# Ledger of designs, part 80: designed miniproteins, single chains, continued (2)

Each design is a single chain, and the fold is of that chain. pLDDT is the mean over its residues in the fold that is shown.

## One batch from the design tools (miniprotein)

Design m6772
Fold by ESMFold2-Fast:
Structure m6772 (fold): chain A 73 residues (1-73)
Amino acid sequence: SREVQEVRAKIEMLEGSIDLLEAVTNVVLEKMKKRPDYDPAEAAALKAKVAARIAELEKERAELEAELRRLEE
């Protein structure tokens, strides 16, 4: 159905957003480590903020996956 296709598309978009956020964060953290003024606390704070954002996106994905299961039953 169209509803199943729309929910699947939303899940795919969220998965792509999570993957992109992880990839970009890894690049930023590697660049930070190469700075002569590198602060491990700054890097840890960035990791914590990104982890919190990924957790929010994972929750949204789980809600959409539950909706998809209801629609496919």
Scores: mean pLDDT 86

Design m6773
Fold by ESMFold2-Fast:
Structure m6773 (fold): chain A 81 residues (1-81)
Amino acid sequence: SVEEGLKKFEEFREKFEPVLDDKEAMKELLKKEFGIELSDEEVELVQEVARLLIEYYETKDEAKRQEILERYRELAARAEA
């Protein structure tokens, strides 16, 4: 669920932020913390999701938060398809 994703991201945010724009470092982080090995395309999706979630926590605009959550749901649905 979206809430489960947000809680997990909050727990690991400090680890994701330093590697947000480094695809190889993100791959290593995901393997180390979650035991997941991802393709380049899958890591790029994780980076996009992480950027959206960081923006969600930093924004003070409720309308922007709702827009970010909608985008997050769209990306999550695409990953499950």
Scores: mean pLDDT 74

Design m6774
Fold by ESMFold2-Fast:
Structure m6774 (fold): chain A 55 residues (1-55)
Amino acid sequence: SKEERLEAALMAIGERRAAGEPVTVEDLAKQAGLTLEEFRELYEKLSGVKPEDLV
C-alpha cells in the first residue's frame, strides 16, 4: 500500500540520516513510489507536520 511504502521510505531516511547522509523530500517520495505531492499529503496526514520540516 502507499502507507507501507511511506513507512519503508521513512525507515530508510532514518538509517541514511544516522549515517550522516543528506536526504531530501524528493528522495523520500521516490523511495515510496509516490509523487512529491502524494508524499507530502500522506506524510502530513499521518504525522501532522510537513516533511520539509523534518528532513
Scores: mean pLDDT 73

Design m6775
Fold by ESMFold2-Fast:
Structure m6775 (fold): chain A 92 residues (1-92)
Amino acid sequence: SMLPVREQVRSLIEEGRRLDPELVEELSQKSIDELVQELVDLRRADPATSPEQVEATEPLVRQLAESLREHGFSEEEIREVLAALLVLTRRR
């Protein structure tokens, strides 16, 4: 996608809300640390995910959060992104 980062983020959040708006809202109330841990736990519970991919999950998600901060996203917006990503990841 050639869309600006903010538009890509908006689309991701909208897709998460389309699947499960109540779960996105609930998860977005959690801290970034809690959301990161839930993403790691979800990957660990997936038998198709290798141990190396599980170990890579936390640093990749934290790097995503830091990148979003550098692009001017608020802590609330970052939590919404991670919440949407959790909902989308659980769908598979």
Scores: mean pLDDT 83

Design m6776
Fold by ESMFold2-Fast:
Structure m6776 (fold): chain A 81 residues (1-81)
Amino acid sequence: ALASAQELLTKFKEALENLDTASARKLRDQLTELLKQLPEEVSRKLKQEAIRAIQGALIKAIQEERWEVAERLHELLVNLR
């Protein structure tokens, strides 16, 4: 489960780097389900890494003036908390 969660997190970060919010949403949902099966401490650490990745993508979207993408990224961030 941990290796699968790390692989999903890597793909999630790649989608975020490309500002592909549709793929990021799907990968986030898959990651969230997998995190429910992991120890609390491990789940928390991976969630924090995902949150940081979303924050980086949000800054990039704002800098590129892609307001709709920024709104979708904010939604991903709120739902992950």
Scores: mean pLDDT 82

Design m6777
Fold by ESMFold2-Fast:
Structure m6777 (fold): chain A 62 residues (1-62)
Amino acid sequence: MFEEAAEKAAKGEPVVVETESSSPEVKQKAYDAGADNYVQLPASPAARARAEAEARARHEAK
């Protein structure tokens, strides 16, 4: 999970980390690995699409 996020971030791709954890520590680790957004599972398709759109916007702002 975090390794894949770090690889995508290194390639300059928008990154969303999806996990069942609601822990602030896991969320922080996702951002530290280069994630542009975070989604707690289970999530609706609409919530996931919104998270990807937000990740893309945040990535473009960098």
Scores: mean pLDDT 73

Design m6778
Fold by ESMFold2-Fast:
Structure m6778 (fold): chain A 90 residues (1-90)
Amino acid sequence: MKEELLEKVKQRLEEARKRGDERTVILLEAIIPKIPSLNEKQQEELEKVLSLPPEELTTALEKFLESIGLIDVSVEAAVLALEDAVRKVT
């Protein structure tokens, strides 16, 4: 299951990169090093999140990261996405 989850995360990561969705890329990259430490319930929750369409994936990833105690990573991803958006507008 952990190898299958890693492959699904990598697939979603490449899709997000092709779309230019940097916020989703940051969230998915944050999950990769945590996959080996996920318990069985967290693995099932992540697989469900990874099956969502792109428009729902980002919000579901943020909630998942919060649920496993990576609140700081979710906040950091939001800050980086905001900084990128400001640079593109300014």
Scores: mean pLDDT 71

Design m6779
Fold by ESMFold2-Fast:
Structure m6779 (fold): chain A 81 residues (1-81)
Amino acid sequence: SLREKAWELLRRAGELIQQGDYEKAAKLYIEAAKLFEEAKDFSTASMAYLQAGRIYRDKLNDEEKAKELYERAKELAEKAN
């Protein structure tokens, strides 16, 4: 299922963070977020985009990409209610 695939991507992203592979981890969070959106799990999709945004800001020094991801997360959080 889409949700099972998305959760597997989040698990792999967590492993990549422990290994210091932040760019790959952030990309997996974005991929998982898109799958959660397709499954209409907007709250979980929002959280996945927030985690990707934090990685871009704090680990990759990409504030522009982080802002885009935060805006997407906010839109999805509003849809979840």
Scores: mean pLDDT 89

Design m6780
Fold by ESMFold2-Fast:
Structure m6780 (fold): chain A 78 residues (1-78)
Amino acid sequence: MEKKKEEFKKLADKAIDLITNRELSDEEKAQLLQEIHRVISDDKDVAERFARALRLSRENKEEAVKLLKETVEEFLKK
C-alpha cells in the first residue's frame, strides 16, 4: 500500500512540475493518465480528479496545481 502512495505522489509531483514550468502537450497528458491508471486502477474518483486537473492545465494553471495538490493530500490520507 505504501508503494502505491509513493508512486502516486511522484506522478502528481511530475505533473505539477510540468504544469508550472510549461504547458502540457496532449501526448504528455495521455502518458500521465496511462501511468496513473496503472498506479491507482482501483480508485476511480482519484483518477478522475487527476484527469480533470490535466484538462484544466491549459486554461488555468493555478487551479490545476491546486486540484492536483488536494488530490494527493486526499489519497495520502486514505
Scores: mean pLDDT 75

Design m6781
Fold by ESMFold2-Fast:
Structure m6781 (fold): chain A 94 residues (1-94)
Amino acid sequence: SSMDVALANIEAELKAGRVSSAVGLIQLYLLEEPDEEKRREFLDGVVEVLRRVASAEQIREIRRLLEEFRERNPEHAELVDYLLEQLDAVEAEL
């Protein structure tokens, strides 16, 4: 699926240390996916990728970039806030 491809690409970018690229892929999926249920499922998949491969430093950088995206795209605030809340849980496990 397009979601599985996006999640695999996000994981690869994070493993390569390209945090900005990984966040760009998250943003692109949210902007292009019209289905709210699929957007939430995708964000849950992002959280699982972050739990497996992201460092504490990468989580902080992802948070910063997502907060910038939220300011520029206030219509996506609820989805970004959901992901930011999950990042708090991931960071607590590191």
Scores: mean pLDDT 86

Design m6782
Fold by ESMFold2-Fast:
Order: sequence, then structure tokens, then C-alpha cells
Structure m6782 (fold): chain A 82 residues (1-82)
Amino acid sequence: GKPKYDVEITFKDGSSKTYKNLTPEEILEELAKDLRPLLAKLDEEQREEVKEALLEVKKALKEEKEKLEIKTPVFTIKIEKV
């Protein structure tokens, strides 16, 4: 079957979102939805860091990595394969 992952996003304001048993495609869709409103409020440097973080997530999911943690100035993403 498809690999499944648990995802936790913690934002700079201390709010968090948790997703359970998502496929790689579902993770990328949910992250895009959550980060779109945030991107509109960020400066150019912060936007570039967010884009790089999303590319690292995509790469790690393609490589089926067991665990990934990415820290940016605006959020932290933790991904774990279940």
C-alpha cells in the first residue's frame, strides 16, 4: 500500500495542527492550504525559506524517509512514517 505519515505543524504564534495517517499527496495538499494565507503576510526572505522547506518535505516523502523535522522562522514541521 501507499506509505502513511503523521504530520505536526507548529507556528511561530504557538498554534499547531496535527494530521494522522496521510499519504504523501494528502500531506502536500494540506500543507499548501495551511501555508497559502501565511505566505501573503511574509517578506521575500521568509517566503524563500518556506519554499525551500516545502521542497525538502516533497523530497523526503519521495525518498520515503522515516522521520523529518524542518525548522523555519515562521513554523516547524515534523513528519513521521507510520
Scores: mean pLDDT 80

Design m6783
Fold by ESMFold2-Fast:
Structure m6783 (fold): chain A 86 residues (1-86)
Amino acid sequence: KEEAIKEIEEKTKKVKELGEKVKPKLTPEQQKELEREMKILEESTEEYIKKIEEAETEEEIEKVMTLFDFVYLSVESEIYLLEKQS
């Protein structure tokens, strides 16, 4: 349970660091898109950490981690696409 929360926090931190590194290379319109992706990541991180804290079984934790990974991969991919287009 604690390990799952730590993994979400570490993945979120890595994507935020990637976003900050890419941000200066982006156009104003791309920066707005990055900000939207960061907001999605932050809101999802808070929601999924709460779901893990409320989970009573390891199966519930695994389901939450799977859902978080979809968000994590989606946001990370969008950041890489924004950097490539710049």
Scores: mean pLDDT 79

Design m6784
Fold by ESMFold2-Fast:
Structure m6784 (fold): chain A 92 residues (1-92)
Amino acid sequence: EEERIVEEVRERTREALLEGGASEELAERAAEEAARGAREALALGDVERARERAREALEQAEAAYAQGKVEEAVLLAAYAYGIGYAVNVLEA
């Protein structure tokens, strides 16, 4: 089920950020961005295009981090993580 994959991504992202010392608010926002990335990748059904979106998001995350926009960087990285997780499922 698509919803099960999205929920797994959400839960894993939230847990990872909380273990890393992020606030509950940031962990929840990142979990939602990862879930959004997974949903978009699954709906797209195009592995190559999904990977390109993840790459662009990671480039934006790197730029945001360099500018001191740490929360924005975390959210962009979470979105990319969600896409990558869904891509692995699509290739299985």
Scores: mean pLDDT 86

Design m6785
Fold by ESMFold2-Fast:
Structure m6785 (fold): chain A 74 residues (1-74)
Amino acid sequence: MLSDEEKLELLEKEVLALWLEIQRHGSEEQRAQAAAILAETGRRVRELLAQGDIKGAIEVVEETKARLEEIKAA
């Protein structure tokens, strides 16, 4: 069983990998959409972690991963 901290770190690495794929192979529009999503995600994660809500931070990063996968598939 992964700790919440280990799960968050793994999800952040997966999001970074998807971001790099979009940067390398995506259109200008896809790159812009991904950048906007990551900026919002970073703000929300920072706020949740400041409140000690690591589970909420994990949910936000999982949502971000799903959105980036949709952008990549389009």
Scores: mean pLDDT 85

Design m6786
Fold by ESMFold2-Fast:
Structure m6786 (fold): chain A 91 residues (1-91)
Amino acid sequence: LEKEKEEIKKEVEEGIYRDAAETAARMGAAGASVAEIVARLRRWAEEKIEEGRRLIEEAKSELEKVKGQAMIEASERVLAELEEAERAYRA
């Protein structure tokens, strides 16, 4: 059970970070500005946080709660990284 929880958390976190990085790279390649990329990913991460909260609320198993919590934590880290990236770009 504990090992399964750790595995799910890692898979969810890696998936979120990968999707965010791939979306940023794709938008950049298409000519999007840093501001446009940050705005898009910020909205996406906020949606993922709400999805994670809903998963926890509706969870019927401990593993589903872990998945929801991992989505919230990873998406919050994406938001923090976007704030840092935007600050660095504007500096």
Scores: mean pLDDT 83

Design m6787
Fold by ESMFold2-Fast:
Structure m6787 (fold): chain A 75 residues (1-75)
Amino acid sequence: MKSPWEVIFDAVLKTILEGDEQGLSRDEILERAVNVIRTLGTKYGIPQEVLDRLIADFETTVRTQWETLLEGIRG
């Protein structure tokens, strides 16, 4: 059984890979990934304050470590 966090993490990784494959910009991929975090987090009853922190950390990672993040996700 996957935790809600593992489900969200897997969905975010898939969103980044699919967006990159489609030629979307970093900012477009970020917007889609944030929407995925919000949608799944709400579905699993994760508190809004926890989601806000996760999204802030994710946005920081995308803006400061985008190339490293993409390379890690691509394998």
Scores: mean pLDDT 80

Design m6788
Fold by ESMFold2-Fast:
Structure m6788 (fold): chain A 90 residues (1-90)
Amino acid sequence: DKSDDEVLEELLEKLAELYKKYGEELGKKEIGERLAEAILNGDDEELRRLYEELKTKEPEFWKKFLELLKEELEKGREEALKEREKKLLE
């Protein structure tokens, strides 16, 4: 079993990678890298500023990014539920 800290670290690393990946795919590599850095550093104030900047200056990017992130999170949830069910049936 993974500790809560290990699970959180993995989630933050995955989220940072998604920010970089989607930023690059949507032609906003610099913004994606800034978001990833803020996540990894735990800079909630900088994250809020970047989110407001994206909503104001890059609304189409922000909308697409949220859709991609939601899809990835829903996929992860389904995989976690399947793994949990498998362990309960053993």
Scores: mean pLDDT 72

Design m6789
Fold by ESMFold2-Fast:
Formats: C-alpha cells, sequence, structure tokens
Structure m6789 (fold): chain A 80 residues (1-80)
C-alpha cells in the first residue's frame, strides 16, 4: 500500500530517463493500490485527461504532472 506508492514516487524522482508511457504506467500502478473504487477511478480519469491534453498539445506527459498524480494516489491510499 503506502510503502509501494512511496517507492513508485521515488523511482520517478530518481530516474530522469523515464518515457511518458513509463511515467503513466507508474501512475496506474499506484492508483491500483487505492482500496476505494471511487478514488481509484478519479486518479485513472485524471491520468487519461492528462494524456489526452498532452497529446492535443503535441507534447509528452511531464515528470511533474506524473508526480502530482502519484502524490494524489499516495494521499488517497493513506486515507483508506
Amino acid sequence: GVAEAEKLIQEVEENPDLSDEELMEKVIRAAKLIPNVTSYTAVILRGIGLEFDARLAGRPVTKEEALELLRLALELIKRE
């Protein structure tokens, strides 16, 4: 739960060479650790929206955007 989500955050913070696909894979893995279905769904929908917005703008998802979603997932895991 919490320890696994913290490890995913650390992996993103310490690795400068992660692709946008790898960043979003880590976000999805963290979201799956959230026990509450509504909270899990909210993180997944925010991730989908982020990828869609990035694609429309002709840019990759940023490390900071992925970290914000990972930190949100960690907070939701801690609540439940």
Scores: mean pLDDT 82

Design m6790
Fold by ESMFold2-Fast:
Structure m6790 (fold): chain A 100 residues (1-100)
Amino acid sequence: MSIADQTIELIEKLVEEAKELIEKNDIEGLIQLLKETIKKLKELAKKSKDEKLKAVIENIVILLEQVINYIKIASQEEIEELFKKTEETFKKIIEYIKSL
């Protein structure tokens, strides 16, 4: 499996699992999922020889770190709104990675 394929699979899994945690109002579980995903993305970025793919992965890490900071102070409604926007952003990122 390529690093691009692994990155796409990891993002798709994050979106699916995050949706379930948000629906259950499991904020601690959501933060833990985001932290584990960041760790795995950082490992994929280090292994990537493609400079464009590495930059995309590094930008996703920054986005997820910002999401964690917002979740810690956000209401449930604000978390749900943020998730919808983040899901749309990730769909565009996945399409971009597939074009590499």
Scores: mean pLDDT 88

Design m6791
Fold by ESMFold2-Fast:
Structure m6791 (fold): chain A 68 residues (1-68)
Amino acid sequence: MKVEITSEDGTVIVLEAGEVGGSFKVTQLDETTLEVENLVTGEKVVLEVGETKEVTIGDTKFTLTALA
């Protein structure tokens, strides 16, 4: 399982479960659920496989998509 993180400037970062990249940490909670933590703010977002969520950190919009 992985998370695709897209910033407003078009930068895409792909993180596998257990990886840290940029200011984000991805943790696998179960077989279908991931937790994405922002290491700067401490904010956590839970995603199921196939979910897409938008988060705003400071003035920057990020789109988080959980993939199988």
Scores: mean pLDDT 80

Design m6792
Fold by ESMFold2-Fast:
Structure m6792 (fold): chain A 92 residues (1-92)
Amino acid sequence: MLAQQSLRLSQDVIDRDPDNAGAWFSLARSYLSLGDYDRAIDYAQRSIDLDPNSSITPGSYYIISDAYRNLGDLDRSQQYRDLGDRLIDQLS
């Protein structure tokens, strides 16, 4: 699916169900791909807050990590990478 199409579909889901963690994750991924790192962080954090123990939540931490790396905040990038890695180990 094209990133723009995925963004539109995720936004439509969120407009109808703002508590859908998966839709916020998809929106964050789309904004990361578009280079909007601030929105990628905000929407990935929303996904984490809605379902912190979900199978998608490590992916949300990796989105935040990638966004911070692109913004030049290497310390926060590593922090969020480590959070995602630890959650994968706990869910395995």
Scores: mean pLDDT 83

Design m6793
Fold by ESMFold2-Fast:
Structure m6793 (fold): chain A 73 residues (1-73)
Amino acid sequence: MIDEEAVREALGLMSGSVSELSGKKEGFSEEDRQKLGELSHQWAEASAAGDEETARKLKEEMRKLEEQAKKEQ
């Protein structure tokens, strides 16, 4: 059990700066970064298999995540 007011204030200052720098660089959240890693892996596999259609869709998914993050900004 934690005092959310004090924690929010401290984390807001610290995490705000860290999150802002990370967000400005990529515009992604932690969740989006994990998803990008997964999509990137599948995209590499599709490309290796010569499945251009699947690779195209995976690329679009990655761009959707980037747009979603930017919309949140």
Scores: mean pLDDT 61

Design m6794
Fold by ESMFold2-Fast:
Structure m6794 (fold): chain A 67 residues (1-67)
Amino acid sequence: MEEAVREAVEDAIELAKHLIKEGYSKELVLNYAIGVAESRLRAAGVPDELLEQAVEETKKKIEELLS
C-alpha cells in the first residue's frame, strides 16, 4: 500500500516536470498530473483517506514546481 502511494505520487510529479518542460500551462499540468495520480491510486485500491492525502501532497509539490 505505502509503495503504491509513493509510486503514484512520484510518477505524477515526474509527469508534471515533463509537461512543464514542454511548455504546458500551469492549469493543464496541475489538472492532468493530479488526475493521473488519483486514477492510479483508485486502481491500486488505496483507502480513501490515504488517497485524499496523497492527492493533496501531489498538488502541493506540483504547485511548488510551478512557483
Scores: mean pLDDT 80

Design m6795
Fold by ESMFold2-Fast:
Structure m6795 (fold): chain A 58 residues (1-58)
Amino acid sequence: SRGVEAAVKLLKSFGVTTKEEFEALPESLRRALIEYAMREAGEPYREDDEERVLEALE
């Protein structure tokens, strides 16, 4: 989805490119970044969005 793509791009802009780097972030920050990206893309946040972002990371 556009929101997941936006979240991955946002994470990469902070130097977060791998699943391991993403999982190392505080849970609250991971949630906030994904919610921000979804909102910017005009998409609702969903429970599985974090998993979809993980799948999109290397």
Scores: mean pLDDT 81

Design m6796
Fold by ESMFold2-Fast:
Structure m6796 (fold): chain A 95 residues (1-95)
Amino acid sequence: SVDDFVRRLVDIALEGARRYRETGDPSYIDEAVERARELTREFLSRHSPEEAQEAVGRLLVRTFGVVMSSSDTDLRLTMLRVTNAVFEEVERYLS
């Protein structure tokens, strides 16, 4: 579902930010971005363009919520990078 996809993307961003915070290794953020791209390609292979647009909308709402409410700069930046990666995969799919 769209909700399951968005939840999994948020979980990927949270895990990447947490592992970066624990280790200081920025490769965990890069790994989260790549996992988000892979998950997005899998979602797009099984869902309609309308569901893809809904997923982007829901993800943007979640990302905006994190950016506006969270004091965790690493999480904010990771959510923005994940969201951008998802947008790029959806745009490529729709073009």
Scores: mean pLDDT 86

Design m6797
Fold by ESMFold2-Fast:
Structure m6797 (fold): chain A 89 residues (1-89)
Amino acid sequence: SKEEEVLKNFDKAIELLKEGKRDEAKSYVNKAFDILEELFGEKDPYGAFWVRLVKKLFDEVFDTLSEEEQIEWIEYLKKLAERLLKKLG
């Protein structure tokens, strides 16, 4: 499902960060956000708006963080995505 694809993209991003592949990890997080925005855009406009704001914050701040902070942030984003997907479905 697209819901499983979102979570897989976050898991892949965490794996890549642990390998030192920061740019690749960032691309997988952006893929997860793109799928989330598509899923929420039609069903929940408020959820879609929130996804856009979090993606914007992620893109602006991610490269300023340590590797440990980047991993922690993506883990929290995954938890937030799981909560949003449960409310949607």
Scores: mean pLDDT 82

Design m6798
Fold by ESMFold2-Fast:
Structure m6798 (fold): chain A 65 residues (1-65)
Amino acid sequence: MVDDLVEATKQLAEIQRELQKKYGIEKAMEMTSLMARTALELLSQGASADDAVKAAVAEVKKKFG
């Protein structure tokens, strides 16, 4: 429906700020780059903001956890 891209972007920006506080700029930048790419790809395929952000967080956990 309406503004899933805007909602996902807002959620990702908030997560980026938390990652910068917790892991520092360099690691946060790598994490947020992966999250942004994953979320945008899913949104382009018709995923909701919540589903796209959840999948993006899971990819970061898979690579860095």
Scores: mean pLDDT 78

Design m6799
Fold by ESMFold2-Fast:
Parts: C-alpha cells; structure tokens; sequence
Structure m6799 (fold): chain A 64 residues (1-64)
C-alpha cells in the first residue's frame, strides 16, 4: 500500500495547512527516502519546513 505524490501533497495541505511548495517538498523527500521517517525529518528540518516528527508519523500511518 504505497501512496502517490498527489495523495501525500493533498493530505499535507488538508491536515497540516502546508503550502503547495512545502507539501511537494515533503512528498518528494518521503518518496526518495522510501518513507524513512528519520532521514526525511532531518532533511525537512534543514530546509526549515514546519512539520514535526509526530505529524510525519501521522501521515505515514494514514496513507500506509
């Protein structure tokens, strides 16, 4: 059960209120890192994207 980029982007905008650009960045990094939460979170933190590890885990649990 692997979500599409569009599904990830839609969830992030609807549930977390991220901008389209922020949501696309999160989706791209999740897909590139094969949903590795720690690797994805570290890169998002370095890019200054306002998402917590708990929010990232909630997305993974909702879509996977």
Amino acid sequence: KRPSKSEIVAWLQKELGLSPKEARTVADLLLENDFDLEATYQELKEKGIPISPEELLALIKALL
Scores: mean pLDDT 82

Design m6800
Fold by ESMFold2-Fast:
Structure m6800 (fold): chain A 74 residues (1-74)
Amino acid sequence: PDVDLAATALRMAARHGDQEAVERTVRDLLHQGASVETLLEAGRKAAASLEDPEVARQVLEAVKRVVEEALRQQ
């Protein structure tokens, strides 16, 4: 998926779910073929568009955690 689609999915997971929902969304995007670069960009874009700074931090933390896991498997 592209950055805008991924960012929208992350925003929806953050607004209607918890930290685990955001992490599942990041993993689902990886399984759909999203690159690490796309996920990092989408995470930053989603966080910037969220009005609650705490929710924004949760999104950035979830993306970082899942991306770090993916990079360690290389």
Scores: mean pLDDT 79

Design m6801
Fold by ESMFold2-Fast:
Structure m6801 (fold): chain A 84 residues (1-84)
Amino acid sequence: SSIKETLEKYKLKVSEVKPLTMPASELVEEQRARYAAGDPTISIGIAGGDNEEERKKILEKLKEAGIEATIELGKGMIITLKPA
């Protein structure tokens, strides 16, 4: 399974992997909507945000929105949401 296919399955637009910056606030809003729609476990890849500072900020934003998640760093940032 690819992150691109996962994003597209939940109607999230994704381009070819590039050094793209996705604002944590936009990611949180979109993910909160998916979670509220009954999709409690979603994996999202973010290009260009694969560092400790970005991971921490995104985790804090997701937690503030009431979403429990894990983040893996690699080629980009992989965010997996889990049920609260």
Scores: mean pLDDT 51

Design m6802
Fold by ESMFold2-Fast:
Structure m6802 (fold): chain A 79 residues (1-79)
Amino acid sequence: MSAAELAARLAEALARLGALLLASGATPQQVQDFARREREADPRIADVRVEVHGDTLTVTVTVEDAAGRRATATASRRI
C-alpha cells in the first residue's frame, strides 16, 4: 500500500468514526482526542487534524511510509 492510499483510507475511516461519535453525542473535542490517540497508537501517522464546520466533519491525515515518503489525504462526513 502506498503512503497516499494509506492516508486516504485512514482519513476516510477516522471521518466515518468521528461522524458516528458526534451523532452519538460526543463533542468535537472528544473526536479530536480520539484522533490524537489513533496517531499515538500508529507510528505511520505523522499528523491528524479534525475540524467541525456546521454539519460537516473534516479529517486530514498525514502518513509516512517505510521509505520516508509523506502523503496527506482529507475526508469529510456530514453529521
Scores: mean pLDDT 83

Design m6803
Fold by ESMFold2-Fast:
Structure m6803 (fold): chain A 71 residues (1-71)
Amino acid sequence: RADAGAMAGGGKGAYDALHKAGYDDKEARQASEAGTPLAMAGAKAGAAASGGNPDDESARAGQQMAYTVGR
């Protein structure tokens, strides 16, 4: 569930951020798809290493990292 939430939130967030930055919808979608799984995996690893709540922090960090990777 948290995985699905992180992927859905991260993908949409990355897409919106890239679209707002002037990237084409095609490129924004491609980047969000490429970044979302990696961002989610990184968020889970980070939450586990930091002793955080993997469910809540993973979902939030996944979305945050998707924005960052969308650079």
Scores: mean pLDDT 54

Design m6804
Fold by ESMFold2-Fast:
Formats: C-alpha cells, sequence, structure tokens
Structure m6804 (fold): chain A 61 residues (1-61)
C-alpha cells in the first residue's frame, strides 16, 4: 500500500541519517576500540538499510 511505501521511505531516510552521523564519529575518533564499535554499528545499519530497500521493492511490485 502507499502507506507502507511511505513508512519504509521514512525508515530509509532515518537509517541514512544515522549512518552519516556514525561515519562522522568514526572519522573524528582516534580510539581504536571506539572506531571498531562505530564500524560495527555502521555495518548493522547498512544491513537494515538493505532489508528496507528489499521491502520497498516488494511493495512496489
Amino acid sequence: SERDIAIQQTVLGILEAAIDFLESLYKRSTDPAKKAQYQQEIEELKAQRKEVEAELQALQA
């Protein structure tokens, strides 16, 4: 439905903003442990983004 598409598009935008924020923190950090933690979180969010993209494709089919 159009509502479900709009919801997934909103979620996608939130995930993109979160990824950009964490990538900024990663670039500014000099602590190897914190950098590793930010990288893990970024990878998890990118996996969620891929899932949302797949759901959007299914809803538009």
Scores: mean pLDDT 87

Design m6805
Fold by ESMFold2-Fast:
Structure m6805 (fold): chain A 120 residues (1-120)
Amino acid sequence: TSEKFKETLREIREEEEAQRKKLEEALKSKDVEKMKEVLKEIIEEEKEHIKLLEELYNDENLTPEQKEAAKELIDAEKQDIKIYEMALKEKDKERQLELVEQAILSEQRTIDYIDELIEK
């Protein structure tokens, strides 16, 4: 249903906003080990988001447009996981911080896209 679609997106949005705030705080701390713990937590949350979005994509009551939006969000979450995994493996602190900054911008784009979808 349209309400189930919007409710799921609101939940994901709230978690994405919390993730962005945690990433910004980790970046400000310059504590590499703290940042790694935050990245691991976010990767697990993103995997749960993919599961929720896959359940939406398989819902026969959703419009084709809503299913396409769910697919686009799944693809975005998968790309974010790749960035987080790259940051987690990065040995150079400056490059690791650059990857985290890229992830923050990606999270913001996801939030903006969800906001647009909810307003329909």
Scores: mean pLDDT 85

Design m6806
Fold by ESMFold2-Fast:
Structure m6806 (fold): chain A 103 residues (1-103)
Amino acid sequence: MEPTKEELRALVTEFAGRVADILVEGLRASTDPEEQERYLEALRVVTRTQAEVDRLIDEGASPEEVLEVIRKGYEEIKKLLTPEQQARLDEIFAEFEERVKAL
């Protein structure tokens, strides 16, 4: 089944929003400048990855190619998070990967 660009973009946007929610929650709860900077760095990775993925979708990239770019961004973000946040991110990514593969 060939997914529409709009279906793939919607899944990517939903995933990016869920990741951003974790990061914004952490940033708002933090009073440590070093911890705040880690969340801001992770948010920059989300923004950069989203821009690259939007370009790839516009250029007709496959769901598999888009998923690989997102996986790289996800692993980069994961290194900046606590083990508890990493577990939440792993669950969200697993659901996203399953939904993309079902397209």
Scores: mean pLDDT 85

